# Designs tried in a protein design run: designed miniproteins, single chains, continued (5). Part 29

Each design is a single chain, and the fold is of that chain. pLDDT is the mean over its residues in the fold that is shown.

## One batch from the design tools (miniprotein)

Design m16979
Fold by ESMFold2-Fast:
Structure m16979 (fold): chain A 94 residues (1-94)
Amino acid sequence: MPQITIPDFLTMSPDQAVTYASRMVDIAQRSMDDPSVTPDQQFQISQQAYIIGVSAVHLLRRVNSPQSMIDRGQRIVDRAQQLVDQAMSRIDSQ
């Protein structure tokens, strides 16, 4: 069934979820450093990374993952939040 968002994400392994979240944050960071990417696109990409990061941490907690892995997920969320805040500031500066 093509309910690919939250249900499909919740079927990921903890390692897959953290890896995916990490990649999304890396993409968001790259977009923030790329002057060809618009502030609106930077915001959208950073917000997607944040949502994915939060979902990954939720999954890690649900399956009682090691604290070190939960801490890693939380750092991804914190970084994504920082990128969202930076992108919002750029939109407000236009």
Scores: mean pLDDT 78

Design m16980
Fold by ESMFold2-Fast:
Structure m16980 (fold): chain A 73 residues (1-73)
Amino acid sequence: MPLELSEEEVEGEIRAGRELAELASTGDASSYAAARIMAVSLEYLAEISSDPEAARRLREAAEETLERIRRAE
């Protein structure tokens, strides 16, 4: 069952990932955990998305979140 996300839903997920990635950069353990969970969620949404453009944007957001987590350690 491919998931079709609205433009608003895609933007919301990307924004949440970006905000959590920024918080993770402060070294806070709670923010780090939340950003990690969000990155996994973004990757999952990209994988099941039926819209290739939405999938690409979600995957890029997941990669950005993981990269910021890695730098925060």
Scores: mean pLDDT 74

Design m16981
Fold by ESMFold2-Fast:
Structure m16981 (fold): chain A 76 residues (1-76)
Amino acid sequence: SLERQAEELIEEIRRLIERIRAARSQAEFDALVQEGERLAQRARELIDQTSDEALKQRIFDALQELQRAIEEALAR
């Protein structure tokens, strides 16, 4: 259950990263950043609920990739 929730969240984060990279307007980008903040909050909640260090690391890595995508988009 928790592992499945984490896998689904990681997949949602990866899809959001691709949408952020494809964003063509400031308004579109801003909406996607708001989505990213919601996914990051869910990720922190899942990290707090699990004792699986490998799962925590996978979630953390996905959040790092999301943050990088946002930073790269801001530099365009």
Scores: mean pLDDT 86

Design m16982
Fold by ESMFold2-Fast:
Structure m16982 (fold): chain A 83 residues (1-83)
Amino acid sequence: SRERVVERFLKTLEKQYSKEKIEQARKAFETLLSDPELTLEEFNLALQYIYEKLKNNEKIPLTRDEIREAIAEYKAQLEADKK
């Protein structure tokens, strides 16, 4: 399930990142899980986006609008790269 994927991912991140960053990531993931209309592809893109933001010490998207915007940008980039 998506919930188990998130839980496993968070446990891995807790070993590498500060409590504050993990809390921000947890909130972002809770927002992700609250959106039932996200496809599996969009969900996985959002997880990867959040991870890259953690890794680069950049702002993590916390709201539905921020997360959907991030997914849309990644999806558009991937579709452009397929051609």
Scores: mean pLDDT 77

Design m16983
Fold by ESMFold2-Fast:
Structure m16983 (fold): chain A 85 residues (1-85)
Amino acid sequence: SEEEELRKEILELTERLKKEIAELESKLSEEQIKEARKRAEEEFEKNKEAIEEEISSSLPESLHPLALELVKEMALLSALREVYA
């Protein structure tokens, strides 16, 4: 089913992001990791309403928790890349 295919894609992408995050964190200081996590959290909270609206309009309700986790991991990876650069 389309829902099952979407679930699989979200899970696979989230797993890939978590691996990239772990690799970047291994190259950063504790202070840099803390800064990146703070930036990611602040950016997510700033955009939370828009993110939740996009997820609700694009995906079945059953996938909302997985999609939110994916977006949070994307925000963290982006922040880690900025701190690493």
Scores: mean pLDDT 86

Design m16984
Fold by ESMFold2-Fast:
Structure m16984 (fold): chain A 97 residues (1-97)
Amino acid sequence: ELREELRKELEAAYKEAEEAIKAGDAEAAKAALDKLLEIARKALDLGLLEIVDEAIERLRELRKVAEENNQPEVALEAGIVLGLLLIEKAVHRIETS
């Protein structure tokens, strides 16, 4: 099931980002955030809005984790990725209505 596969990929990317943030590896954390955005975009293209919403919540959690671990560059990147995904979700809703 494609939906289940994307969920597994999303959880793996989230875990990679969280572990990288806690380890102080900003480069790995940003790479994992980019991977998470790519997965969310694939879900959006497929109309799997529940996975897109899960990705949005994971990005909010990662931004908070980055702030709590004094990783301001990663927190900023998470905020940018979150903002882009929210805009893309809104545009998709307008164009598919």
Scores: mean pLDDT 85

Design m16985
Fold by ESMFold2-Fast:
Structure m16985 (fold): chain A 68 residues (1-68)
Amino acid sequence: SSSVEEKLEKYTEEAVSNAASMSDQQLVSFLKGVYDELLKMGVPDEEAQTATSLIGQKAVDARREALA
């Protein structure tokens, strides 16, 4: 199994690279999946929420830059 850090890097890369091609609903669903996976890996709820929020913010920032 992948380490939590490697998993977060993978999801961040996926979110950022695909942000401009994702609908808002698709992005929300993606982030929900990240959150659920982190909980399944034993990450505490508060830490999983924080990590998911950071990935979401990076995706939003990437979408803004790509669509500017």
Scores: mean pLDDT 83

Design m16986
Fold by ESMFold2-Fast:
Structure m16986 (fold): chain A 74 residues (1-74)
Amino acid sequence: SAKDRAIAALEAMAEALRAAGEEALADTVRQVIEQVRASDDERGAVTYARVALAELRRHHPEVAAAIEAALPPL
């Protein structure tokens, strides 16, 4: 589902941020993942993942590109 793809993208972002030493940002993404999992709003889940990916791209463009290449489009 689109929600499952959004969660997969957010999980990849959280792991990449932790690997980059951005623990606070990784924790923020994990909080969003829990909100997405608790909600039946599939469209909201995709929106959250897109916003998070755009913010990751602004600060870590190479990491964002690698995640986009590895996962199906949102």
Scores: mean pLDDT 77

Design m16987
Fold by ESMFold2-Fast:
Structure m16987 (fold): chain A 76 residues (1-76)
Amino acid sequence: SLPSEAQRRETAEQIYLSLKGTPNLTKEMIRSILRRLTDVDDEEIDEFYKAVLNNDEDSVIRMLEELLARGARARL
């Protein structure tokens, strides 16, 4: 079954905390993480990386929720 919105939010928050706890976080590491969730293009990876570097928690969590929803739909 498709994960609920609440479950996607919880997962997004856990991923965000892991990213914040990662020393020397690179764009390539983010690419690898996001591509495990779903199909992402380089523009989406760039936008995500910028939000992480700016400590924009709300944008990062929102983007993760969207990517998790996309990935869940692709696995149906």
Scores: mean pLDDT 82

Design m16988
Fold by ESMFold2-Fast:
Structure m16988 (fold): chain A 55 residues (1-55)
Amino acid sequence: MPSLIESLEQLFSELSKSLSAEQVANVMRSLVRKERFSPEEVAAVERRIAELLAA
Protein backbone atom coordinates (compact mmCIF):
# COMPACT_ATOMS: atom_id res chain seq x y z
CA MET A 1 0.00 0.00 0.00
CA PRO A 2 1.56 3.34 -1.00
CA SER A 3 1.85 5.22 2.27
CA LEU A 4 1.24 8.93 2.58
CA ILE A 5 4.96 9.23 3.38
CA GLU A 6 5.88 7.60 0.03
CA SER A 7 3.52 10.00 -1.80
CA LEU A 8 5.04 12.96 0.06
CA GLU A 9 8.60 11.84 -0.80
CA GLN A 10 7.62 11.64 -4.49
CA LEU A 11 6.11 15.15 -4.26
CA PHE A 12 9.28 16.53 -2.58
CA SER A 13 11.35 14.99 -5.40
CA GLU A 14 9.14 16.47 -8.14
CA LEU A 15 8.90 19.95 -6.58
CA SER A 16 12.67 20.17 -5.94
CA LYS A 17 13.27 19.90 -9.72
CA SER A 18 11.70 23.34 -10.32
CA LEU A 19 11.49 25.05 -6.90
CA SER A 20 13.98 26.18 -4.26
CA ALA A 21 14.08 24.46 -0.86
CA GLU A 22 12.19 27.40 0.71
CA GLN A 23 9.50 27.25 -2.01
CA VAL A 24 9.15 23.47 -1.54
CA ALA A 25 8.77 24.02 2.23
CA ASN A 26 6.03 26.64 1.65
CA VAL A 27 4.12 24.38 -0.79
CA MET A 28 4.30 21.37 1.57
CA ARG A 29 3.17 23.43 4.58
CA SER A 30 0.25 24.79 2.52
CA LEU A 31 -0.76 21.21 1.63
CA VAL A 32 -0.73 20.00 5.27
CA ARG A 33 -2.95 22.97 6.19
CA LYS A 34 -5.50 22.33 3.40
CA GLU A 35 -5.57 18.54 3.78
CA ARG A 36 -6.48 16.77 7.03
CA PHE A 37 -3.06 15.43 7.98
CA SER A 38 -2.62 13.66 11.32
CA PRO A 39 -0.13 15.16 13.83
CA GLU A 40 2.24 12.26 13.02
CA GLU A 41 2.04 13.01 9.27
CA VAL A 42 2.58 16.75 9.90
CA ALA A 43 5.65 15.89 12.03
CA ALA A 44 7.02 13.68 9.21
CA VAL A 45 6.57 16.52 6.67
CA GLU A 46 8.24 19.08 8.97
CA ARG A 47 11.17 16.70 9.56
CA ARG A 48 11.61 16.25 5.79
CA ILE A 49 11.43 20.05 5.29
CA ALA A 50 14.12 20.53 7.98
CA GLU A 51 16.37 18.01 6.19
CA LEU A 52 15.81 19.75 2.84
CA LEU A 53 16.56 23.22 4.27
CA ALA A 54 19.70 21.92 6.04
CA ALA A 55 21.16 20.62 2.77
Scores: mean pLDDT 75

Design m16989
Fold by ESMFold2-Fast:
Structure m16989 (fold): chain A 74 residues (1-74)
Amino acid sequence: APLDEALRIIDEGIEKNLPVDELGDRVVAALAPLSPQLAAEVRRTIESAKEMGLPLEQIAEDVRAMLERERARR
């Protein structure tokens, strides 16, 4: 499932300490087939958090919470 895949990508990205942009690109790509709107919202969330200077772990947790809310809705 695209949501489960995106959550897995986030967990692996944190473990491997992937660059925020690379992690974001992979998550957005996994979500695009399910919801282009959700993928765009995730992208905007990542860019806003980067502008605020948030660390990777915090950005990843914010995105994860967003995806878990969407998963609970389905």
Scores: mean pLDDT 79

Design m16990
Fold by ESMFold2-Fast:
Structure m16990 (fold): chain A 72 residues (1-72)
Amino acid sequence: KSSIEVKYLPLDPEHMLLVLLNTGSSTEKFAVPLPLGWEVVEQYPAGAKLQDGVLSGELEPGQAVFVLLKRA
């Protein structure tokens, strides 16, 4: 079972913040399908890969990644 929490935070009608957080004690991989009609504008820190609408990567324990999404 993945220890990665996935949260979507609406900012305004055209923008949403996706937050991924590893709450576990080991490095975990993630693969998160983006909602239809949304595109990645920015991510921090950089490093997650976007392929075919799926955002994938790896998070160390306690690490978070923040992804700014814009409605397409």
Scores: mean pLDDT 81

Design m16991
Fold by ESMFold2-Fast:
Structure m16991 (fold): chain A 74 residues (1-74)
Amino acid sequence: DAEIAALKEKHAALEPALLAEARALGADEALVRELADLLLQAQIAKLKGDEERAAELQAKARALGEELAAQIAA
């Protein structure tokens, strides 16, 4: 719907800045894109009232974020 479309547009608009930061830090851009998608899907699930799915996607995003942090630290 219009609200989900607006969320997708906002995420797409932020992606270039997020990827530029990832590149500057030496992070894996593909994993950063996956993290961004997981966060978007979690927000969409919450909007649909699927709180269990939203929580699952947020947990996956946290795990991937930790992996990215470890890559940057290495």
Scores: mean pLDDT 78

Design m16992
Fold by ESMFold2-Fast:
Structure m16992 (fold): chain A 102 residues (1-102)
Amino acid sequence: PVVTITLRVKEASEQEKELAGLALGDAIFSVPGVKSVTVNGVEVKSAEEMAKIIASMKPGEEIVIEIEAESEEAAREAARVVEHLVNVGLSDVLELVSIEIK
Protein backbone atom coordinates (compact mmCIF):
# COMPACT_ATOMS: atom_id res chain seq x y z
CA PRO A 1 0.00 0.00 0.00
CA VAL A 2 0.97 3.64 -0.56
CA VAL A 3 0.25 6.42 1.95
CA THR A 4 -0.08 9.86 0.32
CA ILE A 5 0.20 12.72 2.80
CA THR A 6 -0.31 16.33 1.75
CA LEU A 7 1.04 19.04 4.07
CA ARG A 8 1.12 22.83 3.73
CA VAL A 9 4.08 24.89 4.90
CA LYS A 10 3.21 27.76 7.29
CA GLU A 11 5.19 30.95 7.94
CA ALA A 12 8.27 29.76 9.85
CA SER A 13 12.02 30.34 9.85
CA GLU A 14 14.33 28.13 7.76
CA GLN A 15 15.65 26.59 11.00
CA GLU A 16 12.11 25.82 12.25
CA LYS A 17 11.26 24.18 8.89
CA GLU A 18 14.52 22.18 8.96
CA LEU A 19 13.81 20.89 12.49
CA ALA A 20 10.20 20.04 11.55
CA GLY A 21 11.43 18.13 8.47
CA LEU A 22 14.02 16.28 10.54
CA ALA A 23 11.42 15.26 13.15
CA LEU A 24 8.95 14.19 10.45
CA GLY A 25 11.57 12.16 8.56
CA ASP A 26 12.86 10.51 11.75
CA ALA A 27 9.29 9.52 12.70
CA ILE A 28 8.50 8.06 9.25
CA PHE A 29 11.78 6.11 8.93
CA SER A 30 11.25 4.70 12.47
CA VAL A 31 8.05 2.90 11.37
CA PRO A 32 8.78 -0.80 10.69
CA GLY A 33 7.74 -1.83 7.17
CA VAL A 34 8.36 1.51 5.39
CA LYS A 35 9.95 0.52 2.05
CA SER A 36 10.40 3.91 0.34
CA VAL A 37 9.59 7.60 0.87
CA THR A 38 9.26 10.30 -1.79
CA VAL A 39 8.73 14.02 -1.19
CA ASN A 40 7.31 16.00 -4.14
CA GLY A 41 8.41 13.15 -6.44
CA VAL A 42 11.99 12.97 -5.09
CA GLU A 43 13.09 9.83 -3.21
CA VAL A 44 14.49 10.57 0.27
CA LYS A 45 16.66 8.07 2.13
CA SER A 46 17.07 9.89 5.47
CA ALA A 47 15.50 12.39 7.83
CA GLU A 48 18.28 14.84 6.85
CA GLU A 49 17.21 14.71 3.17
CA MET A 50 13.59 15.37 4.16
CA ALA A 51 14.72 18.28 6.35
CA LYS A 52 16.56 19.88 3.39
CA ILE A 53 13.49 19.70 1.15
CA ILE A 54 11.10 21.11 3.78
CA ALA A 55 13.57 23.88 4.76
CA SER A 56 13.64 25.03 1.09
CA MET A 57 9.83 25.33 0.84
CA LYS A 58 8.02 28.70 0.84
CA PRO A 59 5.01 29.52 3.08
CA GLY A 60 1.78 28.29 1.47
CA GLU A 61 3.49 25.58 -0.63
CA GLU A 62 2.18 22.03 -0.45
CA ILE A 63 4.39 19.03 0.26
CA VAL A 64 3.28 15.64 -1.07
CA ILE A 65 4.86 12.73 0.81
CA GLU A 66 4.36 9.23 -0.60
CA ILE A 67 5.25 6.31 1.66
CA GLU A 68 5.40 2.78 0.22
CA ALA A 69 4.65 0.30 3.02
CA GLU A 70 5.07 -3.49 3.07
CA SER A 71 1.64 -4.06 4.71
CA GLU A 72 -1.66 -2.33 5.49
CA GLU A 73 -0.63 -2.30 9.18
CA ALA A 74 2.62 -0.47 8.35
CA ALA A 75 0.70 1.99 6.12
CA ARG A 76 -1.83 2.77 8.90
CA GLU A 77 0.98 3.19 11.47
CA ALA A 78 2.89 5.58 9.15
CA ALA A 79 -0.29 7.63 8.57
CA ARG A 80 -1.08 7.67 12.32
CA VAL A 81 2.45 8.73 13.33
CA VAL A 82 2.54 11.59 10.78
CA GLU A 83 -0.98 12.82 11.67
CA HIS A 84 -0.16 12.82 15.39
CA LEU A 85 3.26 14.49 14.99
CA VAL A 86 1.96 17.26 12.66
CA ASN A 87 -1.15 18.01 14.75
CA VAL A 88 0.55 17.84 18.18
CA GLY A 89 4.23 18.69 17.63
CA LEU A 90 4.63 20.53 14.32
CA SER A 91 1.38 22.50 13.91
CA ASP A 92 3.21 25.86 14.07
CA VAL A 93 5.24 24.92 10.95
CA LEU A 94 3.09 22.42 9.00
CA GLU A 95 -0.63 22.01 8.32
CA LEU A 96 -2.09 18.59 7.52
CA VAL A 97 -4.18 18.89 4.32
CA SER A 98 -5.00 15.22 3.61
CA ILE A 99 -3.97 11.61 4.17
CA GLU A 100 -4.92 8.81 1.74
CA ILE A 101 -4.06 5.09 1.88
CA LYS A 102 -4.31 3.05 -1.36
Scores: mean pLDDT 88

Design m16993
Fold by ESMFold2-Fast:
Structure m16993 (fold): chain A 68 residues (1-68)
Amino acid sequence: KKYVYRDPVTGTERVWSEEQIQQLIENARKAGEEEGRRMLEEGVGDEKTPEELAERAEKTVRSGVESW
């Protein structure tokens, strides 16, 4: 199966394989986890753990894929 994913930052549309979409989801999850760690250091985001931000990033990418 293939998916069409639009990058929200650059606006570029690309045709992705299932493998590439899984990699995007994993990368988004890791980026969210990193952001969560930064927020914890600043003491600003104690409402969100790194894991919660990682899950949020993963779900955002996944909902875009599922709409296809």
Scores: mean pLDDT 65

Design m16994
Fold by ESMFold2-Fast:
Structure m16994 (fold): chain A 66 residues (1-66)
Amino acid sequence: SEEKRKEEQKKITEFIGRKLRELGDAIEEGLRKLKAGEITQEELDERLRELSKRLVEEIKAFEKEL
């Protein structure tokens, strides 16, 4: 139905918005720590790799619930 489509579109928009905010915050924090000398470039690269892996898993989980 049209109502189900609108609800799915809302869920998609809200999911994307939340994930973009979380991703942006995590990248900003990582860069801040790197500039402060609290982490190395290698540690930042590993954090970004793990963040990317989790994001892919969360996207796949969300797709299964649609």
Scores: mean pLDDT 84

Design m16995
Fold by ESMFold2-Fast:
Structure m16995 (fold): chain A 70 residues (1-70)
Amino acid sequence: SEEEKKRREEAARRTAIVQQLMRELKDVTDYEEIKKLIDERIKKASPVEREALEQFKKTLDNMKKIKEKK
């Protein structure tokens, strides 16, 4: 159906934007710089892409929180 095609295209866009961001972040180890790059990407992203980027940012925040709490 057209709805199924749309969902697949949206999933592909979400994956693509996250992968592109990951490539940009490959050599970046500073958390504040990573967060800034994600925020800049979110500002320019479509609603579907923004959702994926916000989920990625939450995952990153959770990973940092776990790493700081022994």
Scores: mean pLDDT 74

Design m16996
Fold by ESMFold2-Fast:
Structure m16996 (fold): chain A 108 residues (1-108)
Amino acid sequence: AEADRKAAEAVRNKEINKELMLATLDLVEGVLRTAISHIEDADRRAALLRFVDRTTGIARALIDEGRLDEAKQIILDTIRTVDAAIDAGLSAAEIEARAAAFEARVAA
């Protein structure tokens, strides 16, 4: 009875953590998309939106697999990359190059 209760609680806690991660990802995606929407350069804006779409897709897949620590790292790296790109005024070509390097790192 005690062991069964603890097992049920562990499953519940894992599901709550997954739900919190998905909610966090949705909020982060919204904030990043809003920040990117203020970029007047259309090519740079499009490059960053593609980067966010790709990385949030990876994070969602990791969350669905229960790989929450990896998902958290992808979310954090996505935020840092977008922030750095906006602050540094990177060109669309430089954003695409950084996106390709990030995707290659994550795929490894």
Scores: mean pLDDT 80

Design m16997
Fold by ESMFold2-Fast:
Structure m16997 (fold): chain A 98 residues (1-98)
Amino acid sequence: MITRSREEALAELRRQLEELFARAKELGTEVELLGIRFRSVPREEALARQRESAARLNAGESTEFVVLLPLGERDGVVDYLEVRMRVSPALVEAAKAE
């Protein structure tokens, strides 16, 4: 299936979102919804995309945070809901520092 169990992957994504929203509220800044897309791609591509997005955000190269919510997998193709959000650079820096 997807890396680790689906339940574990969703729990991890949920934790990241809850932490992000809590930090945004604490700093008095906003998280802006940029888009929601349904996508079907090979499993390796889905995982690579998630890692690349996280790496770019952490490196300060992007203010876009991407959440991939897996809906299912068929023949090595992952169906997922891609949620894209814009976050303040202050949020990214606060997350790195703590």
Scores: mean pLDDT 67

Design m16998
Fold by ESMFold2-Fast:
Structure m16998 (fold): chain A 97 residues (1-97)
Amino acid sequence: MSMEKKKQEESEKLYKEAEKYFEEKKEEVLKLIRESETKDEEKSLKKAAEIAEEAARYMDEVQREMEEKGASNQLITRAGAMGGVMMIASSVAKLSL
């Protein structure tokens, strides 16, 4: 009982930290995309693509760690979805260059 509760608490903590990281990086990417409309477009889009790609790699690592720790399929799927969103954002920014 105590070991299962500890694994669940560790998985939930990892998810909360990953969700916070995702939200912070999403806001950075969106800010850079907005800046591309009024500032140096190429520089802002390149930086947005780089940040999104790095965030996608981080979310992939989080998903892997969650799988290793036996996290719920719901949490694993959510982490994967966040990584997928960042990968799409990176691809769209690169296509806009």
Scores: mean pLDDT 81

Design m16999
Fold by ESMFold2-Fast:
Structure m16999 (fold): chain A 88 residues (1-88)
Amino acid sequence: SIEELFQAAREVAQRLEEAREQIIEYNKRGDYESARQVLEDVEAQVQAFKDTVLAQLPSLSPEAQKVALGLIEQLEKQLQELKELLEK
């Protein structure tokens, strides 16, 4: 359901925020390997969410499809910000 996708997106967004703090801390320590590991872990979670949305997409109304795709775009944007943070 779209409500389940909203909840899943919220959980992934919270994980991305936690990952941001971890990456900042690892970067300050010069531990770039641990920072990359955190990034890879959350990238996999965003991909899993994307796969779940795409699998459910045919069962959703056109309006719900737009919302679900918008959730993917928001999470991918947050992930991109983390990637840029790692390169600093």
Scores: mean pLDDT 86

Design m17000
Fold by ESMFold2-Fast:
Structure m17000 (fold): chain A 89 residues (1-89)
Amino acid sequence: MASKEEVRMLTVAGILLAGAQFMADLARKKKWPRAKEIEELTRELERLYKQLKEMIDNKAPLEELKKLLDKMREVADRIARIMKEALAE
């Protein structure tokens, strides 16, 4: 059973993943030069999201969950930077 804070973390992680999936789909449809890199980073976010769920199930400390969520934010930021560069062409 997930705590209210764990549900909030999963919600934030889910939003980051959904945003990355949207960007990957857009990059692929637009045939942007770095679409493959965005897709690879999106797969990394999918792996981190699964890891977050497993850590919650295993009752990992809140600080470890926060570190994983911060890592997910870093990957999402990388995707956003690539998208910004692609749009600046």
Scores: mean pLDDT 83

Design m17001
Fold by ESMFold2-Fast:
Structure m17001 (fold): chain A 83 residues (1-83)
Amino acid sequence: MKKLVIVPSMSLAIEAANMTDKSVQVVSGDPALVERALEITDMDAVIAAAKDDKTVAALEEVARKYGAEVFRAKTAEEAVAAL
């Protein structure tokens, strides 16, 4: 089962990706890009950067459509713990 981890910035997403031993794809918080990443990636997780609650809610709906677990993280350490 794929995971979607949502962090508030691209710098935090990149930091979390560098801290983890899992295969992760980093994408912007664009729901269309996150949907494509969840559909086609063979990686363990997708990390997406989104700050506002409206964008986060849109990403959570995309994850639900693809059966992915969703976690919201405020720090790179929280993001890694969710992976």
Scores: mean pLDDT 80

Design m17002
Fold by ESMFold2-Fast:
Structure m17002 (fold): chain A 98 residues (1-98)
Amino acid sequence: GKQELREQLADAFLALAEREPDPEVRALLRRLAEAVRAGDLEAALALIDELLRRGVISEAEAEALKYLLRLLADPSLSAEEIEELVIELEDKLVAEAA
């Protein structure tokens, strides 16, 4: 379900936090993981904006993450529909990084 997708996204942010040498940025990534897990869209969006302001993520990454969070918050979308959109997003981000 959507909670399992939120858990997977939260785990990805926690993995980024473990690799982050800046303790303030690490704390922001951990707070973002908690907000995502809780389904707190407003808090998660604000934390993504803070990561962008600090130069931790690119504008493209920030917009992609905000899009994904809005999909997870949309009651009209199933978990399966969101998983397909996430695969497309991951493929696009990998292509843009190349």
Scores: mean pLDDT 79

Design m17003
Fold by ESMFold2-Fast:
Structure m17003 (fold): chain A 100 residues (1-100)
Amino acid sequence: MKEYMEKALEYYEKGDYEKAKEYFEKALAELIKKISNEKEEEIFKEISKEEFVKFALAYADTLVKLGEYEEAAYFLRLMLTLIPESEELKKKLEEVEKLI
């Protein structure tokens, strides 16, 4: 998971949004497997809430750069179910919803 997250952020910072998306989705697939097998509390022991918010914002922005606005909004809503107090995720969702 962390290796895919690092690669995703590297491609995102370089502006290679297609490759960034591929690695974000690989990291997300590993995260979903972890959520299915572990309690939420155990997940946040391996990746901090701050790192998770950073990941979520970068992936949502990647989807926006690729024109996938509805997918970005859906993802941000899912992330807000895990971290409902994140003002950064709420603000990004509001920005993305204006594009739909």
Scores: mean pLDDT 80

Design m17004
Fold by ESMFold2-Fast:
Structure m17004 (fold): chain A 78 residues (1-78)
Amino acid sequence: AEQRAVDAARELVRRIMAVEGVVSAEADVTLVDDTHARIDVHVTVKSEKAGEEAKKVAEEVGKRYPDVEVTVTVTVAK
């Protein structure tokens, strides 16, 4: 369902942005079918540690939304 995917994307961005050292987070939602969605999260971080913590947060959120596939791409700025 689209609404569930949107809710998951909002929670992903909100929780990832709360991680220290995260500069930005952007979520792209793709509806795979009527019951399954994919969310591609692009995260810019100041350190490798912040990137690892962002990935852990995304994995935790993804477990709450079993019909949503979450992928995380991390870019380290400097």
Scores: mean pLDDT 79

Design m17005
Fold by ESMFold2-Fast:
Structure m17005 (fold): chain A 89 residues (1-89)
Amino acid sequence: AEAEAERILADIEASLRKHWPLTPEQRAILEAARAEFQALIDEYNERLEKTDDPEEKRRIEIEFTNKMIAVALRLIGDLLDLELARRRA
């Protein structure tokens, strides 16, 4: 999950850089998303360390997967809003 979240962000950044130069606004959005993912990963690890119940671990995994998806969707939305604002300016 940790390495996967960081890799997804790195892949998104690399894809953006390959086709378009990163703006300061795009960098700020990506850095904010990285910080939010890191906070979720830290909370996930803390909660996993507190339980030995496989069913509870599965519930935590599902909850954090949904939270990470929500952050990713917000990131996409923020980047899209920035691009739409740029086109209307």
Scores: mean pLDDT 76

Design m17006
Fold by ESMFold2-Fast:
Structure m17006 (fold): chain A 61 residues (1-61)
Amino acid sequence: MEEEKKELEETIKERVEEASKSASEEQVEEIRKKLEHGAEITFKRNLEGASDEEVRKLFLE
């Protein structure tokens, strides 16, 4: 669990940093918020066995 959470946080940081190099502050904040929300659901999926479809819906909607 700790390792999984750490990997998700690192992935979020990397994606946010990559986006910040080409996107505006507002876009970066929106991306960060979506990634953090998606990470929470992905973490919950790993613990409770939520489906991949549910996880994808959060990132796409």
Scores: mean pLDDT 62

Design m17007
Fold by ESMFold2-Fast:
Structure m17007 (fold): chain A 95 residues (1-95)
Amino acid sequence: VKITSVEPTKGKPGTVITVTGENLDQVPDDAKAIVRSLEDGKEVEAEILSKTPTEAKVRIPKDAPLGKNELYIQDANGATTDTLPIEIVEEEYTP
């Protein structure tokens, strides 16, 4: 399993983001998406809504830390993917 990009790269809590990668359909059902603050190291679990071989849909949790964060997938054994940057904003991101 490999993750390569997230879109959008900014979102408010509750936003569904698309994670692009390889073999994402092989992510176990007991694996978790983790959003981790780059400012204070706070980690929160995000829900994986769907997965295909090339993309997964992940919802940013309501308690996600605001500001610069990283997103990764962790399996039940503690193995993690590479991290991808994501910024959590209080308001809707308008590019």
Scores: mean pLDDT 76

Design m17008
Fold by ESMFold2-Fast:
Formats: structure tokens, sequence, C-alpha cells
Structure m17008 (fold): chain A 69 residues (1-69)
């Protein structure tokens, strides 16, 4: 399970930055449809990593993006 442990560590370390980038792109007027798919994919990774803060941030972003569709 060495590869899984490594992947989960890397995901946990990268998640806050990836979430912040999606939030920034949404604020900059990026395509809501594209952002919706990217945010859903990132939420799956956040769930696997157990990052509750990133999940909560992504849920808020998804609600905002969906309202913009």
Amino acid sequence: MEALERSLREIREELPGRVAELEARFRAGADPRRLFHEALALKILAGAAGDEESIARLDRLLAEVEAAL
C-alpha cells in the first residue's frame, strides 16, 4: 500500500493550493461549466484524502458555480 500512502500524502499537500486556484479562476470569470467538472474531480480526491476543509470549500465553490450556470 506504499503507492497509495504516497499519493494520499501528495494529495493532502496539494489540495489547498488546487482549491485556491479553482476559487481564483471562478472569481476571474472562467467558464463555470469547466470549473464544475474540475471541482467535482477535486472533491473526489479531497474525500479520498479525508480533507474536510477542502471538501467544505469545494462544496461552496460548486454551489456558486452551479448558480452561475
Scores: mean pLDDT 79

Design m17009
Fold by ESMFold2-Fast:
Structure m17009 (fold): chain A 80 residues (1-80)
Amino acid sequence: MQRKKEIIQVLLDEIEKLLSKKNPTEEEIEEAREYLNLIIAYISEIDPELAKKIREILEENTLESLKKAVDLIKEKLASL
């Protein structure tokens, strides 16, 4: 668990850097989605219900849904 938490945190930090820009490019948004997919794979081993919920949120395919997914992952990491 501890090692997975560390990997998720590194990926979250990269997503936050990409999304902290006032106007992230389409390429930066796509890169953030790739990092999120990696995080979801780790979370599905720890909490498959949360992984499912995050995938459902990402189906909206909006920047807002991506930010919601990040917030849920942050809350989960705080509880680990």
Scores: mean pLDDT 79

Design m17010
Fold by ESMFold2-Fast:
Structure m17010 (fold): chain A 85 residues (1-85)
Amino acid sequence: MILEEARKLVSKLASPEDAEEIATAAVKTYQETMKTKSPGEALNAAYKVAKELAREKGYSDITADAIATAVLYPITKELYKKAKE
């Protein structure tokens, strides 16, 4: 599942507790946004949520960006895999 993969990737960059919170919030934002918006808009919303939460927890801008990118990777990978068949 996307959430489990996101948590595992973020846990390489953040504490386990922070990884759980950030991944959960970002994936929830992605799923909620997908109900009314395009996949691209949903990915952008999830990215912003992950980055903002990481910054609030004291991570640097560079690390927060890496965390946000790590959260999006499993989602993007699944979308890409479906596209290539």
Scores: mean pLDDT 81

Design m17011
Fold by ESMFold2-Fast:
Structure m17011 (fold): chain A 100 residues (1-100)
Amino acid sequence: MERKPFSELTPEEIAERVKEDIENALKRAEELYQKYAPDHPEVKAALERFRKIAEENYKKADEAKTLSKDEQLKVYQEILASLMRALGEIRELIKEYQKK
């Protein structure tokens, strides 16, 4: 939601912001599951895949701290795209579940 310019951040602050974005996306996915599709196996499986993606991206965010700021921002964009895709999968499964 809030998009502070990364040009004003240190590599450590960028990594922290990316980790916060990952944690917020995971929390949102878990809230969607609990509210709209509790105990639905397909949505639960998608959430478990999302958790693994989040864990891998968390590691990538830390590793990117050793890169140039431009490369770190590129990694962040790849992380964001991955998270949005995974969250989209969960949302689509919930929509299908709610129709029947």
Scores: mean pLDDT 79

Design m17012
Fold by ESMFold2-Fast:
Structure m17012 (fold): chain A 80 residues (1-80)
Amino acid sequence: DAVDDTLDIISKYALEQIEKLGTLEKFLEWLKSKSEEELRKEFREAVIEEYEKEKKPVPSEEEFDKAFDLFMKALEEVEK
């Protein structure tokens, strides 16, 4: 499933950013410091890079948007 595969890549990229920033709290502040458009672009570029490494066709914008929206919704539930 392209949406599930894309969500896995998004989650991996998020974990790498958490490690780079040092804490989940700093990662959440980093997310809040950027516009939705900037975040979509950064995560989309990370997904494209991973698919290009695998020589696979890049997921559609719709498939990426579904995975990204699921990821963001999951983060909102964790912040409660």
Scores: mean pLDDT 79

Design m17013
Fold by ESMFold2-Fast:
Structure m17013 (fold): chain A 80 residues (1-80)
Amino acid sequence: MTTIEFTLPSGKVVTLEVPETITAEELKEKLIEAGVSEEAANTLSELLKDKYGETITGEQLKEVQEYNGESIGKLLEKYS
């Protein structure tokens, strides 16, 4: 299990516990459970699916957090 955090511009932190690999659909569900809107969760999961494919690793999500966290946070807030 890998802990992934995205900080929204509002200061809200979205925290996810992800297995070694996760599908875009499973990621969308976890985002919604963490308090992300369905529209924002769908947009992010589609973007990651386009970049990484049908399955995403916890390491790839950690990399997204480290290098793209601000862009992701803005995306999540825009649709929330």
Scores: mean pLDDT 79

